Designed miniproteins, single chains, continued (4). Designs and how they scored, part 63

Each design is a single chain, and the fold is of that chain. pLDDT is the mean over its residues in the fold that is shown.

## One batch from the design tools (miniprotein)

Design m14309
Fold by ESMFold2-Fast:
Structure m14309 (fold): chain A 116 residues (1-116)
Amino acid sequence: SLEELRERFAELLNRAMTGSFDEQIAALKELGRLMLELLGVEVPEDASPVEIFRKMAEAARKLGLPEIAEAFDLAAEYVEQARKSTDPEEQERYLRMAVGALARAFSLLLEHLEKQ
């Protein structure tokens, strides 16, 4: 159900904001895979969070959903910046921005699906 999906997303979102850098990256990857099910997008199981988000952005663009595509592209860029950062505070800031972008993408995607 949509309620169970929202609850799963909220749990993963909380995990993406807590714990170590590697634990947060793992939670972002799980969030991406949850959204892949909604878009019908297939990626390899070993795909990085960045690869997952870029593929979702492509799918969203093909569906005529540019705001959702932009949110996925922003999430991918923020994860890349977090990985390049050597400052833990800067890494945490970029991860929080990635989480925000994914939350926006998910909200917009659910709204789109509810209108279909």
Scores: mean pLDDT 81

Design m14310
Fold by ESMFold2-Fast:
Structure m14310 (fold): chain A 120 residues (1-120)
Amino acid sequence: SKEEKLRELLELARRIIELMREALRALEAGDREKALKLVEEAKKLLEEMAKLAVETIKDEKIREELVELLREMDKLLQKVKDAVENESQEKAIEVAKEAIRELEELRRRIEELLKEELEK
């Protein structure tokens, strides 16, 4: 159903953030390899979320806004990946913490858009 798919989209957003928090914990423990794997898993869930969004959201304007928010999420995940690969541990941790805060704000915006779609 539409309601189930909208709940799946919100759950995917929450799972992405959970994986990023786990990546931060791995970074704080000095495990860059585990952090990279977790960020890649988050990116795969984001790809799944993008596909589900296109299939589920019928309102063109809401779909366009959601796709833009998902692109911003992808930029944040890529920024963390680049920092883990190329920066000091301290800098990678800083970037990951900032990205998690921004992802939480994007999740709240996504939640509001999904609520608008449900009311249509």
Scores: mean pLDDT 89

Design m14311
Fold by ESMFold2-Fast:
Structure m14311 (fold): chain A 80 residues (1-80)
Amino acid sequence: VEELKREVLEVAREAAELGVRYAEALAAGDEEEVARLERELAELQERLERLLAELERLASEEEVNEVKREAAEIVAEAAA
């Protein structure tokens, strides 16, 4: 379960970093970079959903909600 929690947070951090790059590319009008980052973000979102589904089967709802909250905070912090 610890490994799944760590992977979820790692994916969230990677998604947050790509999200910042996406916003910068969009502001710069770099259509090629935007398209590339959209693809990478979609892949990370799919991986995150898969990991969260596995965590939901192995952990309590409280633990799952804590990890989801931490992941959301990581994304929000990177966007600020």
Scores: mean pLDDT 79

Design m14312
Fold by ESMFold2-Fast:
Structure m14312 (fold): chain A 79 residues (1-79)
Amino acid sequence: KYLVDSIEFGKIILTKSGNDFVVSEHVEDTENAGLHLPIGTKMSRIEIIDTPEGKKLAFIFEYQGRQYTLLVDRIKKKV
């Protein structure tokens, strides 16, 4: 599973469910994020994109008629 951080949706966890990646958890209640992304929202595709910090995984999906991109934050291990 992957932790992603976004301005629109706050911190969420994406987990593989069958052949899809889906929103499984909201990590932070960011009332200030402005948009609530429902649990079970499916990612449309996964891409590797170049960033100033190197290559990162990007999850791309459509929500309410708009396309959004979630960049994978560092995989958080409990340590």
Scores: mean pLDDT 70

Design m14314
Fold by ESMFold2-Fast:
Structure m14314 (fold): chain A 102 residues (1-102)
Amino acid sequence: SLEELIERLEEVARKLIALLSRHDPAAAAEVEALVRRLVELLRNRAPVEEIGAVWAELDALVMATLARLLAEGRVSPEEFEEMALLWGELSNTLQRILDLLR
């Protein structure tokens, strides 16, 4: 159901935010705020353009943060892999939600 997928998205996001907060608490807080906005838009069945705009901002922030942490040697390869897998799961869960909203 839509509700189950949104709950899954929130659970995956919490895990990613917890890992990010160990290395970049400012970026983690911004990711958390964008995830909250994304969830509100999804629950309210907001226009796809609004959902897409928040997703694009979230994607850019997460990708930039992960690239920076890796480049600076601030994360282990194992932690980077875990964060990348969580981001992939979050992205896949959002796609499943969007398929239900069509």
Scores: mean pLDDT 89

Design m14315
Fold by ESMFold2-Fast:
Structure m14315 (fold): chain A 58 residues (1-58)
Amino acid sequence: SKVEEAAEVAKLSVLDGLEAGATKENILKRIKENLEKDENLSEEEKEAMLKAAEEVVK
């Protein structure tokens, strides 16, 4: 589903950020800010992406 695809993209973005040496706090902040500005994603996709990102960093 689009929700599962969005969650997977979020996970990969977190992993890329961690490999680049970014802190988990900065990665989550950036994801939250980008999701707030995004006009194409549904609320369900945004929630799934944020949840997926938080699961990867814990």
Scores: mean pLDDT 81

Design m14316
Fold by ESMFold2-Fast:
Structure m14316 (fold): chain A 62 residues (1-62)
Amino acid sequence: SKEEIEELRKKIGELQKKAQAIKEQIKASKDGDELVKLTEELEKIQKEIGELRKKLKELEAK
């Protein structure tokens, strides 16, 4: 479905924006505990982006 493809692209874009913001926070942070939390959150978002990209590829291949 074209609608599902557009929705996935939108969601990927939003997650990429969040990942960028977290990367900037990591670079600016001097607190070790904050860095651990931000890194874990970034890894979680990156994994979700990967899953959505895989789903997008499967839908585009149909």
Scores: mean pLDDT 83

Design m14317
Fold by ESMFold2-Fast:
Structure m14317 (fold): chain A 60 residues (1-60)
Amino acid sequence: MSIEEKLLEIGRVLFERGMTGNQYTIALEKAKELLKENPDISVEEAVELAVEYAEKEFRK
């Protein structure tokens, strides 16, 4: 699976998990960074880390 395909799948999962608006954007940007640092990261792992990051950033 290409990095672009992984990112699209991550975006779909984030939306399915209820991430919308600015929170969705923050989570997606975090997932992009994770994929750049570790292309072998799983979709599930990237989603979980991105969601956790976005929730922390939005509550600051």
Scores: mean pLDDT 79

Design m14318
Fold by ESMFold2-Fast:
Structure m14318 (fold): chain A 69 residues (1-69)
Amino acid sequence: LRERVAEAEARARAEYEARAPAGLSREEVEEITVEALAEALGVSRERARKILRGEDPELREEIARLYES
């Protein structure tokens, strides 16, 4: 999970940098992050958005458990 989250962040960052010269809206940045998280974690975009907002308690607990280990 830690590696998958890091991969999602790296992928989102690369996409931000690729589009940065054209300018990215806040909504576009969020969409890129949600898509990267969905792919990295193997979940739906809806679930990825909930994770981003801290609203998926089961996955948030699992991730927190790994970070506390």
Scores: mean pLDDT 66

Design m14319
Fold by ESMFold2-Fast:
Structure m14319 (fold): chain A 78 residues (1-78)
Amino acid sequence: SYEEIARELVKGLKNLSEAAPERLAQKLRDEGVTEEEARELIEMLSKLSDKQKANLLLRFILGASFEEVKEEVEKLLS
């Protein structure tokens, strides 16, 4: 579910609001992101620092598209 994916995305991160998982789940639904695509993002984010991961997730919540976030993750992993 998107709710399970959102919880996994924020797992171990501090200083994100309690609303972050719900906002992430809603954003994934609104953009029509598949669970497969979202799980690929989880895998890529697992290779980043907690600070980089939190910043990217915050940007996604604040209006960045899924594609923009994915491109930024790919750039950081290059």
Scores: mean pLDDT 82

Design m14320
Fold by ESMFold2-Fast:
Structure m14320 (fold): chain A 92 residues (1-92)
Amino acid sequence: SLALEAAELALEAARLAIRSAETLEEINKAIAGALLAIGAIFQAERLGDYRGAAQDALSGAELALEASRDPEAKELARRAIELAREAIREHG
């Protein structure tokens, strides 16, 4: 599932963003991104809500991208955004 893959990549991006955070704003965004990504995984795997999962994965990935100083986290976040947008298009 593109929604699940996006959510898993968003979570990894958020984890790396948490590790690279140097400001309170960055850590708060990274944690918020991680929580949205965890919620998205739950929606996809436990509820079968792939549209909801894709929306939350997109939001989580965008927060991880904004929060991160780590180039690897930024690339994972961009990949998650691409997959989430495709998943939204397929289920919207």
Scores: mean pLDDT 90

Design m14321
Fold by ESMFold2-Fast:
Structure m14321 (fold): chain A 76 residues (1-76)
Amino acid sequence: SMKEAEKKLEELKEEAKKAAKEALEAGVPEEEVEKGLNKALEAAAKKIEAETGMKVEASARVENGEAIVEAKAEPK
């Protein structure tokens, strides 16, 4: 359902921000954090699409030591 997809996306955003913060604190370059984050988000979005039947998109960027995560779900 769309509601289930939206809930999973909010959880995904929270986990992505936490993972990015931990990586940045460990001294991983912003470019590497952004690359890893987007790879994980692509995999997670496909899983949520399969579980919910919704079209899901998620992406992230890292600017000024902060991760910005965008995600949306819409009917197919």
Scores: mean pLDDT 81

Design m14322
Fold by ESMFold2-Fast:
Structure m14322 (fold): chain A 60 residues (1-60)
Amino acid sequence: AYTFKITMPSKEAAERGAAVVRREFPDTEATVEGNTVTLVSRGSLHTAIAAALTAIGEGI
């Protein structure tokens, strides 16, 4: 599995990012703690990176 931790500018941004990842990336588990999103991808590195970039884009 590939794990990414992303610090977002706010808790609301973290929740938006996590929600989109849960919708678009079924092989990736997204959890939110404060303004930090933790992504655990069971798929390829490609999908893990795509999920991380998607979370960042939604939070900005």
Scores: mean pLDDT 80

Design m14323
Fold by ESMFold2-Fast:
Structure m14323 (fold): chain A 55 residues (1-55)
Amino acid sequence: SAEEERKRVLEGLKEVLAQKDPTLLRVALKEAEEFLKKYPSPELEALVEKIRELL
């Protein structure tokens, strides 16, 4: 389901963000952007923008 996938992607991004590894962040960011192409989400878009500022 889209909701379960969204939750998984959000949780994964937050976990990678906590690790502060730019390489892992870039990979997670690409996965989140791929998900957003199929399922638009303002919450996930905001988090993606925040992460882009860190890279």
Scores: mean pLDDT 77

Design m14324
Fold by ESMFold2-Fast:
Structure m14324 (fold): chain A 64 residues (1-64)
Amino acid sequence: LSEEEREKALESLRRAALEEGMSEEQAEKIVRLVEEGRYDEALALAQEHRAPAAASGVADIRRA
């Protein structure tokens, strides 16, 4: 991902987490974990909150 594409992906991840019932604090944490390259922790957090779109977003950013 280019830097611009990465920023859009992170914004989409935040929105997906919020729409799937995660709090603002939890959504911010998942975005921060992805920014820091802690994909396993971000994925686990999304899965624990049953946020499949957020989990998919984490996996997509990790593969890019």
Scores: mean pLDDT 80

Design m14325
Fold by ESMFold2-Fast:
Structure m14325 (fold): chain A 60 residues (1-60)
Amino acid sequence: SLIDELREAAEEMRRRVEELRREAERRGGATPREETLITLLEAVAESSEYLAEKLEEKAA
């Protein structure tokens, strides 16, 4: 379902964020570009979860 796809997408984005953070830590810190990307990925993940929640409310 679309709800499941949105939740799965959010989870994948969060896994990618953790991978980016791990790689940055190994190099001694994140670049400004990487920090911006992480922030955007987190925002998109939150939006996807929010949409999934609202779609569930409408299905009830």
Scores: mean pLDDT 83

Design m14326
Fold by ESMFold2-Fast:
Structure m14326 (fold): chain A 93 residues (1-93)
Amino acid sequence: SKKEKIEKIKELLEKILEIARENPNVSPEELEELEKLAKEFIEYLEKGDLQKAKDLLDELLDRLLNLSASDPETRAKILELYKEIKKLLDELE
């Protein structure tokens, strides 16, 4: 089920990106950078470079939390999705 875990991680990541797209504090340029980081995360994940994938995920989280600094409900949702992705990444390694 390694493939199933990777697909689940992709689904959770897309939910995080949907939150970013709905956030009025995220500019089109910032959204493009977040989507670029997400693509790089998926590429390293599929290569099996889990350490680089984790580093990219942490950078994505930091940017998203900064963009949602004044919105505790959105921050909580992002953190829950992040924790689930992190758990699945740990199960792959």
Scores: mean pLDDT 84

Design m14327
Fold by ESMFold2-Fast:
Structure m14327 (fold): chain A 61 residues (1-61)
Amino acid sequence: ASAAITAAKTFGDEKALKAVRDAVEQGKSLDEIYDAAIAASTNPALKAALERLRQIDKEEA
């Protein structure tokens, strides 16, 4: 989840950042956290980065 927060901050996407924080606070699964961030973002580059980070985080969990 920290990678998703860092990516959202780096791209300056406040909607994606809020979605990640809310999902983490609610104890959502890794997939649910990334789904929320991707759905909230309007930046195609951030959406692509989040999809890649999802796969990496799932392998390291």
Scores: mean pLDDT 78

Design m14328
Fold by ESMFold2-Fast:
Structure m14328 (fold): chain A 75 residues (1-75)
Amino acid sequence: SEVEELTARASELAEEAVRLYLESQRTGSEELRKKAFELDEEAAELMRQLRALGALDGVREVQEAAGRTYERLLR
């Protein structure tokens, strides 16, 4: 479904944004920081589309996926 496709894509983008952001902090790479922000903006746009569709569970799934990736990479 459209909701499943948007949720999956937003989750992928949000998780990758977290990975690149944390790597940019470790290395000082401005290119990685910029790419992380671009992916985060794309994920935010897809989450806005999910909210417009009333797919609040999808938005929550994206946020939880990003949070889990952040916690995993801090260990």
Scores: mean pLDDT 88

Design m14329
Fold by ESMFold2-Fast:
Structure m14329 (fold): chain A 68 residues (1-68)
Amino acid sequence: MEEAVKRVEEAAAKMKEVVERLLPDEAARQRIFEAIEEAIRKAKEGMPVEEALKMMEEALRQAAREAS
């Protein structure tokens, strides 16, 4: 369980770096960060790692759309 949460947190940190590079707009970046933080929270509450990673991938995809 702890290892699974750590994996989600590590993926989230890398995704946040990508979002910061894609989105200079603070408000849009904050919305995407909130989605990533929600995935981490749900993982800590027992959500499977695969589902949490999928939520973060959806947030990253949204960030890419907003960057365009």
Scores: mean pLDDT 77

Design m14330
Fold by ESMFold2-Fast:
Structure m14330 (fold): chain A 86 residues (1-86)
Amino acid sequence: MEEKLDIEIEIGLIEIRVGVNKLALPKVTDPELRKEAEEYIDKANEYIKKADQAVSEGNFEEARKYIEKAKEYVDKAGKLLDEGIA
């Protein structure tokens, strides 16, 4: 159960970061930058859902792969939001 717990904690932390990014999105004044950040947030959510499904199926190797992809897109969104918020 250690592997499952570690993965579930990582998913929860990424979900919190996605939520923070979504709340920051309306503060971006550049509509093009906002759209790009929104697309990265959507990709992060897609991989979070895939990770949750992999965990439910007991496929922890695949879940970790999706978690790494979700982190990549959350980081990309966060960087754009940092650039767009005064």
Scores: mean pLDDT 83

Design m14331
Fold by ESMFold2-Fast:
Structure m14331 (fold): chain A 74 residues (1-74)
Amino acid sequence: SALAARKAELAALTKELMELKRQFENGFSSIEEAEEALKRLEEITERLRKADIWGSSLDQLIEALRKEIEAMKG
């Protein structure tokens, strides 16, 4: 069902975001690694939009993590 598919997608995206946050907390070894992490955040955001998930706590966490990674690069 559409509801089951949406729940599965949300769970998968949450897992990916938590893994990415863990990688950030462990530190990036290069600028390229940080850029790859930013691309993954963009992918997660697009997948949330396609699943019609808006204004979730995940949106706030994604934006916070994106800003932290960008600040690390600058």
Scores: mean pLDDT 79

Design m14332
Fold by ESMFold2-Fast:
Structure m14332 (fold): chain A 65 residues (1-65)
Amino acid sequence: LSQVGSDAIDALNAALVTKGKVTLSQSALEDLNKAKLYYKKGLETIDPVVKKENFEKAKEYAEKA
C-alpha cells in the first residue's frame, strides 16, 4: 500500500511539474484533475483494497496527463 501511494504521488508530482513548464491540452488537464481526485479518495479511504485501487487510478491518470 505505501509503495502504491508513493508511486501515485510521484506520478502526480511529475505531471504537475510538466504543467508548470509547458502548456497542457485540455484533455491532459482533465486527466491531471482526475489523478488529483483519485489520489484524494485513496488518502480518505480506510479499506486497503479500495485505497490501492484509487492510488492505481491516480497514477494511471497522472501518467496520461
Scores: mean pLDDT 74

Design m14333
Fold by ESMFold2-Fast:
Structure m14333 (fold): chain A 68 residues (1-68)
Amino acid sequence: SDKEELQILTNKLVSAAVEGNVEEALKLYDEIKKKFGEDVAKKVAKAAAQVAKLSGVDESAKALEDKL
């Protein structure tokens, strides 16, 4: 289902962001944007950026915030 796919992609993006894998996080952002639209992708990116900041991974947080 669309809801399950979005949850899986969201979890992957958050994981990539907290691991400092900026390239993977941005690829997952683009995939979410393509499948679910820009507004959904931006909401997910904002949430992932907050988690990355709390984890001390400022580079990932900044890359995702640049998409907002």
Scores: mean pLDDT 88

Design m14334
Fold by ESMFold2-Fast:
Formats: C-alpha cells, sequence, structure tokens
Structure m14334 (fold): chain A 71 residues (1-71)
C-alpha cells in the first residue's frame, strides 16, 4: 500500500474518532469507522479498489457535511 493511501486512510480514521467523541455525531463516526475498515480490507486485495472505496467514502462525507452546514 502506498504511503499516500495510508495517510488518507489515517486522516479518515482521525475524523471518525473526532466524531465519536461528540454525542451528536456518534452515528456518523461509527459509519466512517466501518468505511475505514472496509477500505483497509479492499486495499489489501487491491490498492486501486481501496482507493476507489476511499474516494466514494470521502464524497459521501463531503455531501453529508454540506447538508449539515445548510441545516
Amino acid sequence: MSEELEKRIQELEKLAEEYLKDPELKGAGETIKEMVKKIKELAQESEEKGRQMLDRALDAIRLAQRELEEA
């Protein structure tokens, strides 16, 4: 696995941990943590599949954050 992909996964893990500390965001944090687990499993099989899943997860998170900011 590339250092770049590992770093991006670590950043997503950190985001999940921050969300888990906030009672209002705990559900989102748990979802992100599950996504990280799946990304790591896929990256062990294929770095490209791991990267694709990471990109999808980031897009979903960005959309959710935008909706939260608009609420």
Scores: mean pLDDT 75

Design m14335
Fold by ESMFold2-Fast:
Formats: C-alpha cells, structure tokens, sequence
Structure m14335 (fold): chain A 71 residues (1-71)
C-alpha cells in the first residue's frame, strides 16, 4: 500500500506540474491514472487503509474536476 500511495502522490505531483505548464489535457490524463490505481486498490483493501485510500480518491477526483473546468 505505501508504494501505491507513493505512486498516486507522484502522479498528483506530475499532474500539478503539467497544469502549471498549461498542459491541462495531459494533467487530466495523469489524474485519471491515479484514480484508476486507487479504484483497483479499493477492491482489495480493508479497514483504515481502505478509508485512507477512499479519502485520497475523493481529493484526486476534486483536483480533476477543477482542471476540467479550465479545459
């Protein structure tokens, strides 16, 4: 899980950098990858680990919505 969360955080950081460069479509695709990883992980996670992944998924979805409004 720690490695999965690190990968998701890295994708979120990449998306922020792409958005800063005005590359909104690429930033959105990067966030979609993070969402896909979190959704797949939720099928096998339980307890507090699942709760943490659910919270992160909501945050990533909110970031994607903000970028989509700029597109």
Amino acid sequence: LAELLEEVFELVREAAELARQGRLEEAIKTLDRAIELLEKALGVLSGGTRAAAEQLLEEVRRAKERLEKQL
Scores: mean pLDDT 81

Design m14336
Fold by ESMFold2-Fast:
Structure m14336 (fold): chain A 66 residues (1-66)
Amino acid sequence: MSYEEFVKLVSENVGKEGAKSLDEAQNIEDVAILAAKEMLNAVKKGDPERAKEILKKYFEWAKKNF
């Protein structure tokens, strides 16, 4: 799975289908939201390298579950 395909998959599932909450889709959305919050917090603290590390870890987690 490419980075662009993964970003599209996450974007399509975040906040767009309230009627179809599959357990896997909910888990992906919850982890994505948590990662986004942690990344935003790192950027606000002036640590963009930490934000990149969080994104990388999220991507590696998603790759293992897909």
Scores: mean pLDDT 57

Design m14337
Fold by ESMFold2-Fast:
Structure m14337 (fold): chain A 59 residues (1-59)
Amino acid sequence: SAALAAEVRRLLAEMEARHGDDPRTRRIVAGARAALATGDPVVLRVTLHELRRALAEGL
């Protein structure tokens, strides 16, 4: 769980650094922050997969 949360935070920071002014990024960031607040390992794993996909697809 701690490792998943750390990786989500890392990808979130990368997304904000690259695309912070994009409304799509702001929405994804808000969702990821909500997921981090739950601390649920299942929710965090899904969020991690979604963040990796968004970055790979060039948000």
Scores: mean pLDDT 79

Design m14338
Fold by ESMFold2-Fast:
Structure m14338 (fold): chain A 66 residues (1-66)
Amino acid sequence: MKEVLEKVEELLKFLEEEGAKKLAEKLREEVKELVEKGDWDGVRAILIGLEGVKKSIEEQKEKEKE
């Protein structure tokens, strides 16, 4: 559980550094609500979504370096 939260926070920090601060703040609030409800499946779903967003940003940056 702690490892999932640490990975989520790492990805949220990545989003803030990429300029998506409002999205990161919203997702951090959603994760907090899910943790308070004990919905760890929901937390894992957000983690998977964040990993997908990071990959998308990395792919977009690669295209911009062309």
Scores: mean pLDDT 78

Design m14339
Fold by ESMFold2-Fast:
Structure m14339 (fold): chain A 66 residues (1-66)
Amino acid sequence: SEELGREAGRELERLIREKGLSPEEAAELVREKYGELSEEQRAVAKEIAEKLIEIGDEIEEEIKKR
């Protein structure tokens, strides 16, 4: 249910941040791993992944400015 969307979102962030994949490549791998997600599950996954990536990017920008 919604928890599957959250788990997929965490995997999306992991693939992008740790493995350096594009959002498109990460989304494809998540579809292969978790199968067909509902529209609601996909929305939750995207929201969580974007939020986690945004936090990571904010930290990186702060470090680079110093």
Scores: mean pLDDT 70

Design m14340
Fold by ESMFold2-Fast:
Structure m14340 (fold): chain A 64 residues (1-64)
Amino acid sequence: MAEEERRRKLEEVKEWLTTELGLSPEQADAIAEAIERASEIHGVDIDTLAKAVKNGLEARREGR
Protein backbone atom coordinates (compact mmCIF):
# COMPACT_ATOMS: atom_id res chain seq x y z
CA MET A 1 0.00 0.00 0.00
CA ALA A 2 2.52 2.66 1.12
CA GLU A 3 5.07 1.28 -1.39
CA GLU A 4 2.62 1.63 -4.30
CA GLU A 5 1.71 5.19 -3.28
CA ARG A 6 5.42 6.07 -3.03
CA ARG A 7 6.08 4.76 -6.56
CA ARG A 8 3.12 6.72 -7.94
CA LYS A 9 4.33 9.97 -6.34
CA LEU A 10 7.85 9.44 -7.70
CA GLU A 11 6.45 8.83 -11.21
CA GLU A 12 4.46 12.09 -10.93
CA VAL A 13 7.65 13.93 -9.94
CA LYS A 14 9.55 12.44 -12.92
CA GLU A 15 6.76 13.43 -15.32
CA TRP A 16 6.69 16.99 -13.95
CA LEU A 17 10.49 17.31 -14.19
CA THR A 18 10.61 16.12 -17.81
CA THR A 19 7.44 17.85 -19.04
CA GLU A 20 7.50 21.18 -17.16
CA LEU A 21 11.26 21.72 -16.64
CA GLY A 22 12.54 19.92 -19.75
CA LEU A 23 14.98 17.73 -17.83
CA SER A 24 16.25 14.51 -19.41
CA PRO A 25 14.78 11.19 -18.20
CA GLU A 26 18.16 10.41 -16.59
CA GLN A 27 18.15 13.69 -14.64
CA ALA A 28 14.52 13.15 -13.57
CA ASP A 29 15.36 9.59 -12.43
CA ALA A 30 18.35 10.85 -10.40
CA ILE A 31 16.24 13.51 -8.67
CA ALA A 32 13.42 11.03 -7.93
CA GLU A 33 15.97 8.57 -6.48
CA ALA A 34 17.42 11.35 -4.30
CA ILE A 35 13.91 12.21 -3.04
CA GLU A 36 13.23 8.54 -2.21
CA ARG A 37 16.56 8.23 -0.36
CA ALA A 38 16.01 11.46 1.58
CA SER A 39 12.48 10.31 2.53
CA GLU A 40 13.88 7.01 3.90
CA ILE A 41 16.81 8.63 5.75
CA HIS A 42 15.03 11.67 7.23
CA GLY A 43 11.53 10.23 7.68
CA VAL A 44 9.99 13.00 5.56
CA ASP A 45 7.15 12.11 3.20
CA ILE A 46 7.81 12.16 -0.54
CA ASP A 47 5.15 14.84 -1.18
CA THR A 48 6.96 17.29 1.13
CA LEU A 49 10.36 16.60 -0.46
CA ALA A 50 8.90 16.78 -3.98
CA LYS A 51 7.39 20.20 -3.23
CA ALA A 52 10.72 21.43 -1.82
CA VAL A 53 12.56 20.22 -4.95
CA LYS A 54 9.95 21.78 -7.28
CA ASN A 55 10.18 25.10 -5.41
CA GLY A 56 13.98 25.04 -5.55
CA LEU A 57 14.10 24.27 -9.27
CA GLU A 58 11.41 26.88 -10.02
CA ALA A 59 13.42 29.51 -8.11
CA ARG A 60 16.54 28.61 -10.12
CA ARG A 61 14.60 28.85 -13.40
CA GLU A 62 13.20 32.26 -12.38
CA GLY A 63 16.69 33.54 -11.44
CA ARG A 64 18.04 31.79 -14.55
Scores: mean pLDDT 75

Design m14341
Fold by ESMFold2-Fast:
Structure m14341 (fold): chain A 66 residues (1-66)
Amino acid sequence: GPLEERARRLLEGTLRMLEIDPRLALHELQKLGFSREEAERVLRLLEEGRYEEALEVILKSLQRRE
């Protein structure tokens, strides 16, 4: 659905930002309403190659905000 597509696009964009500058990735997630702890967890999962778990965290965070 639209929320899953939004979460996937967010994950792909975050991964690209992480390759450039991890601080930029953290800042952009926080601008989107992620807490620092949630943003740091997403980045850690992406660094570990745990993309499906990162996607689930993003999806749950987006659901909680709406």
Scores: mean pLDDT 83

Design m14342
Fold by ESMFold2-Fast:
Structure m14342 (fold): chain A 79 residues (1-79)
Amino acid sequence: MVEEKKREIEELVEKAAEAFKAGDYDTAIELLERAARLALTLAPELAEEFGLDPEELARRLEEHTRGLVAKIEELKKKA
């Protein structure tokens, strides 16, 4: 169910934020990647809701996730 998966994504993002705040960058990256994978499975439903093309929404989700992971990896390298 879309709503149940949205809740799961929210929980994963919250846990990722907690891990990031604790300096556990590896766990934060893992949780963000899991959330992104779930969000991609919802791309057709979300695209319909926001009036976007499913492929365009999936591309934006992938780009956003890669950007966040790259920033966290940069912080990990400098720590």
Scores: mean pLDDT 77

Design m14343
Fold by ESMFold2-Fast:
Structure m14343 (fold): chain A 68 residues (1-68)
Amino acid sequence: MSLSEKQLEHLAELLVKHGLSKEEAEKLAREINELLSQGRGKEAAELLVKHGLSPEEAERLIVSAITS
């Protein structure tokens, strides 16, 4: 399942709040969307962890983006 444009914007905003720049957040949000569209949710969470998020926070962010 791919994220809508609004869901992508929301995910990028959440990433900025976690200390990423706007440019980094937008890039990461697009990569997460690609992984989620392929059913690769575990890799999406791992990508968030690589950018300084805890595994728990990564899971919460993905759920928040999907439910917005």
Scores: mean pLDDT 78

Design m14344
Fold by ESMFold2-Fast:
Structure m14344 (fold): chain A 94 residues (1-94)
Amino acid sequence: SEVEELLRRAEELLREARKALEKGDLEKAIDLVDEALRLAERALRLAPDDPRARRVVEEVLELGKEILKKSEDKDLILRAIGLILRAIGVLLDA
């Protein structure tokens, strides 16, 4: 299933993002989280209301909030806010 492959990759990216966040690599963490959200959005277009895709988006929201808390750089702050708002929008469209 294309949905299953997209969600497996998104989950892998979120694991990598959490490791990057633990190391203080906020740029890498946000890039990985943004890619995971794009994959989850694609999965939801193919399978609306997929509970696994919803869990990925919920984790994107959580990691986006953690990146925001740790961000001192204006561009990172804006990217994190944008990611959080996109994730909320996806969850509301269910």
Scores: mean pLDDT 89

Design m14345
Fold by ESMFold2-Fast:
Structure m14345 (fold): chain A 79 residues (1-79)
Amino acid sequence: MVEEYLKKAEEYAKKGDLEKAAEYLKKAEDEVARRAATLSPEEARRLAEEFQKQRDKVLSLLNEEDRKKVLEMAGMAVP
């Protein structure tokens, strides 16, 4: 599920559809949070780190301005 959402986020980011990219990044984050709640602290940390790497990879497809917009729309911290 997380992988599917991240692939959709990447696809929309490549198309310049910032709203859809943000929507799928948020869905991936919410799924990661739900899974983390059922895992040990160590496993939850590893899952969060892996998600962070994949999120950053998707965001790297965008310029600085568009990255900020996507993060704001997804309710994520703006770097």
Scores: mean pLDDT 80

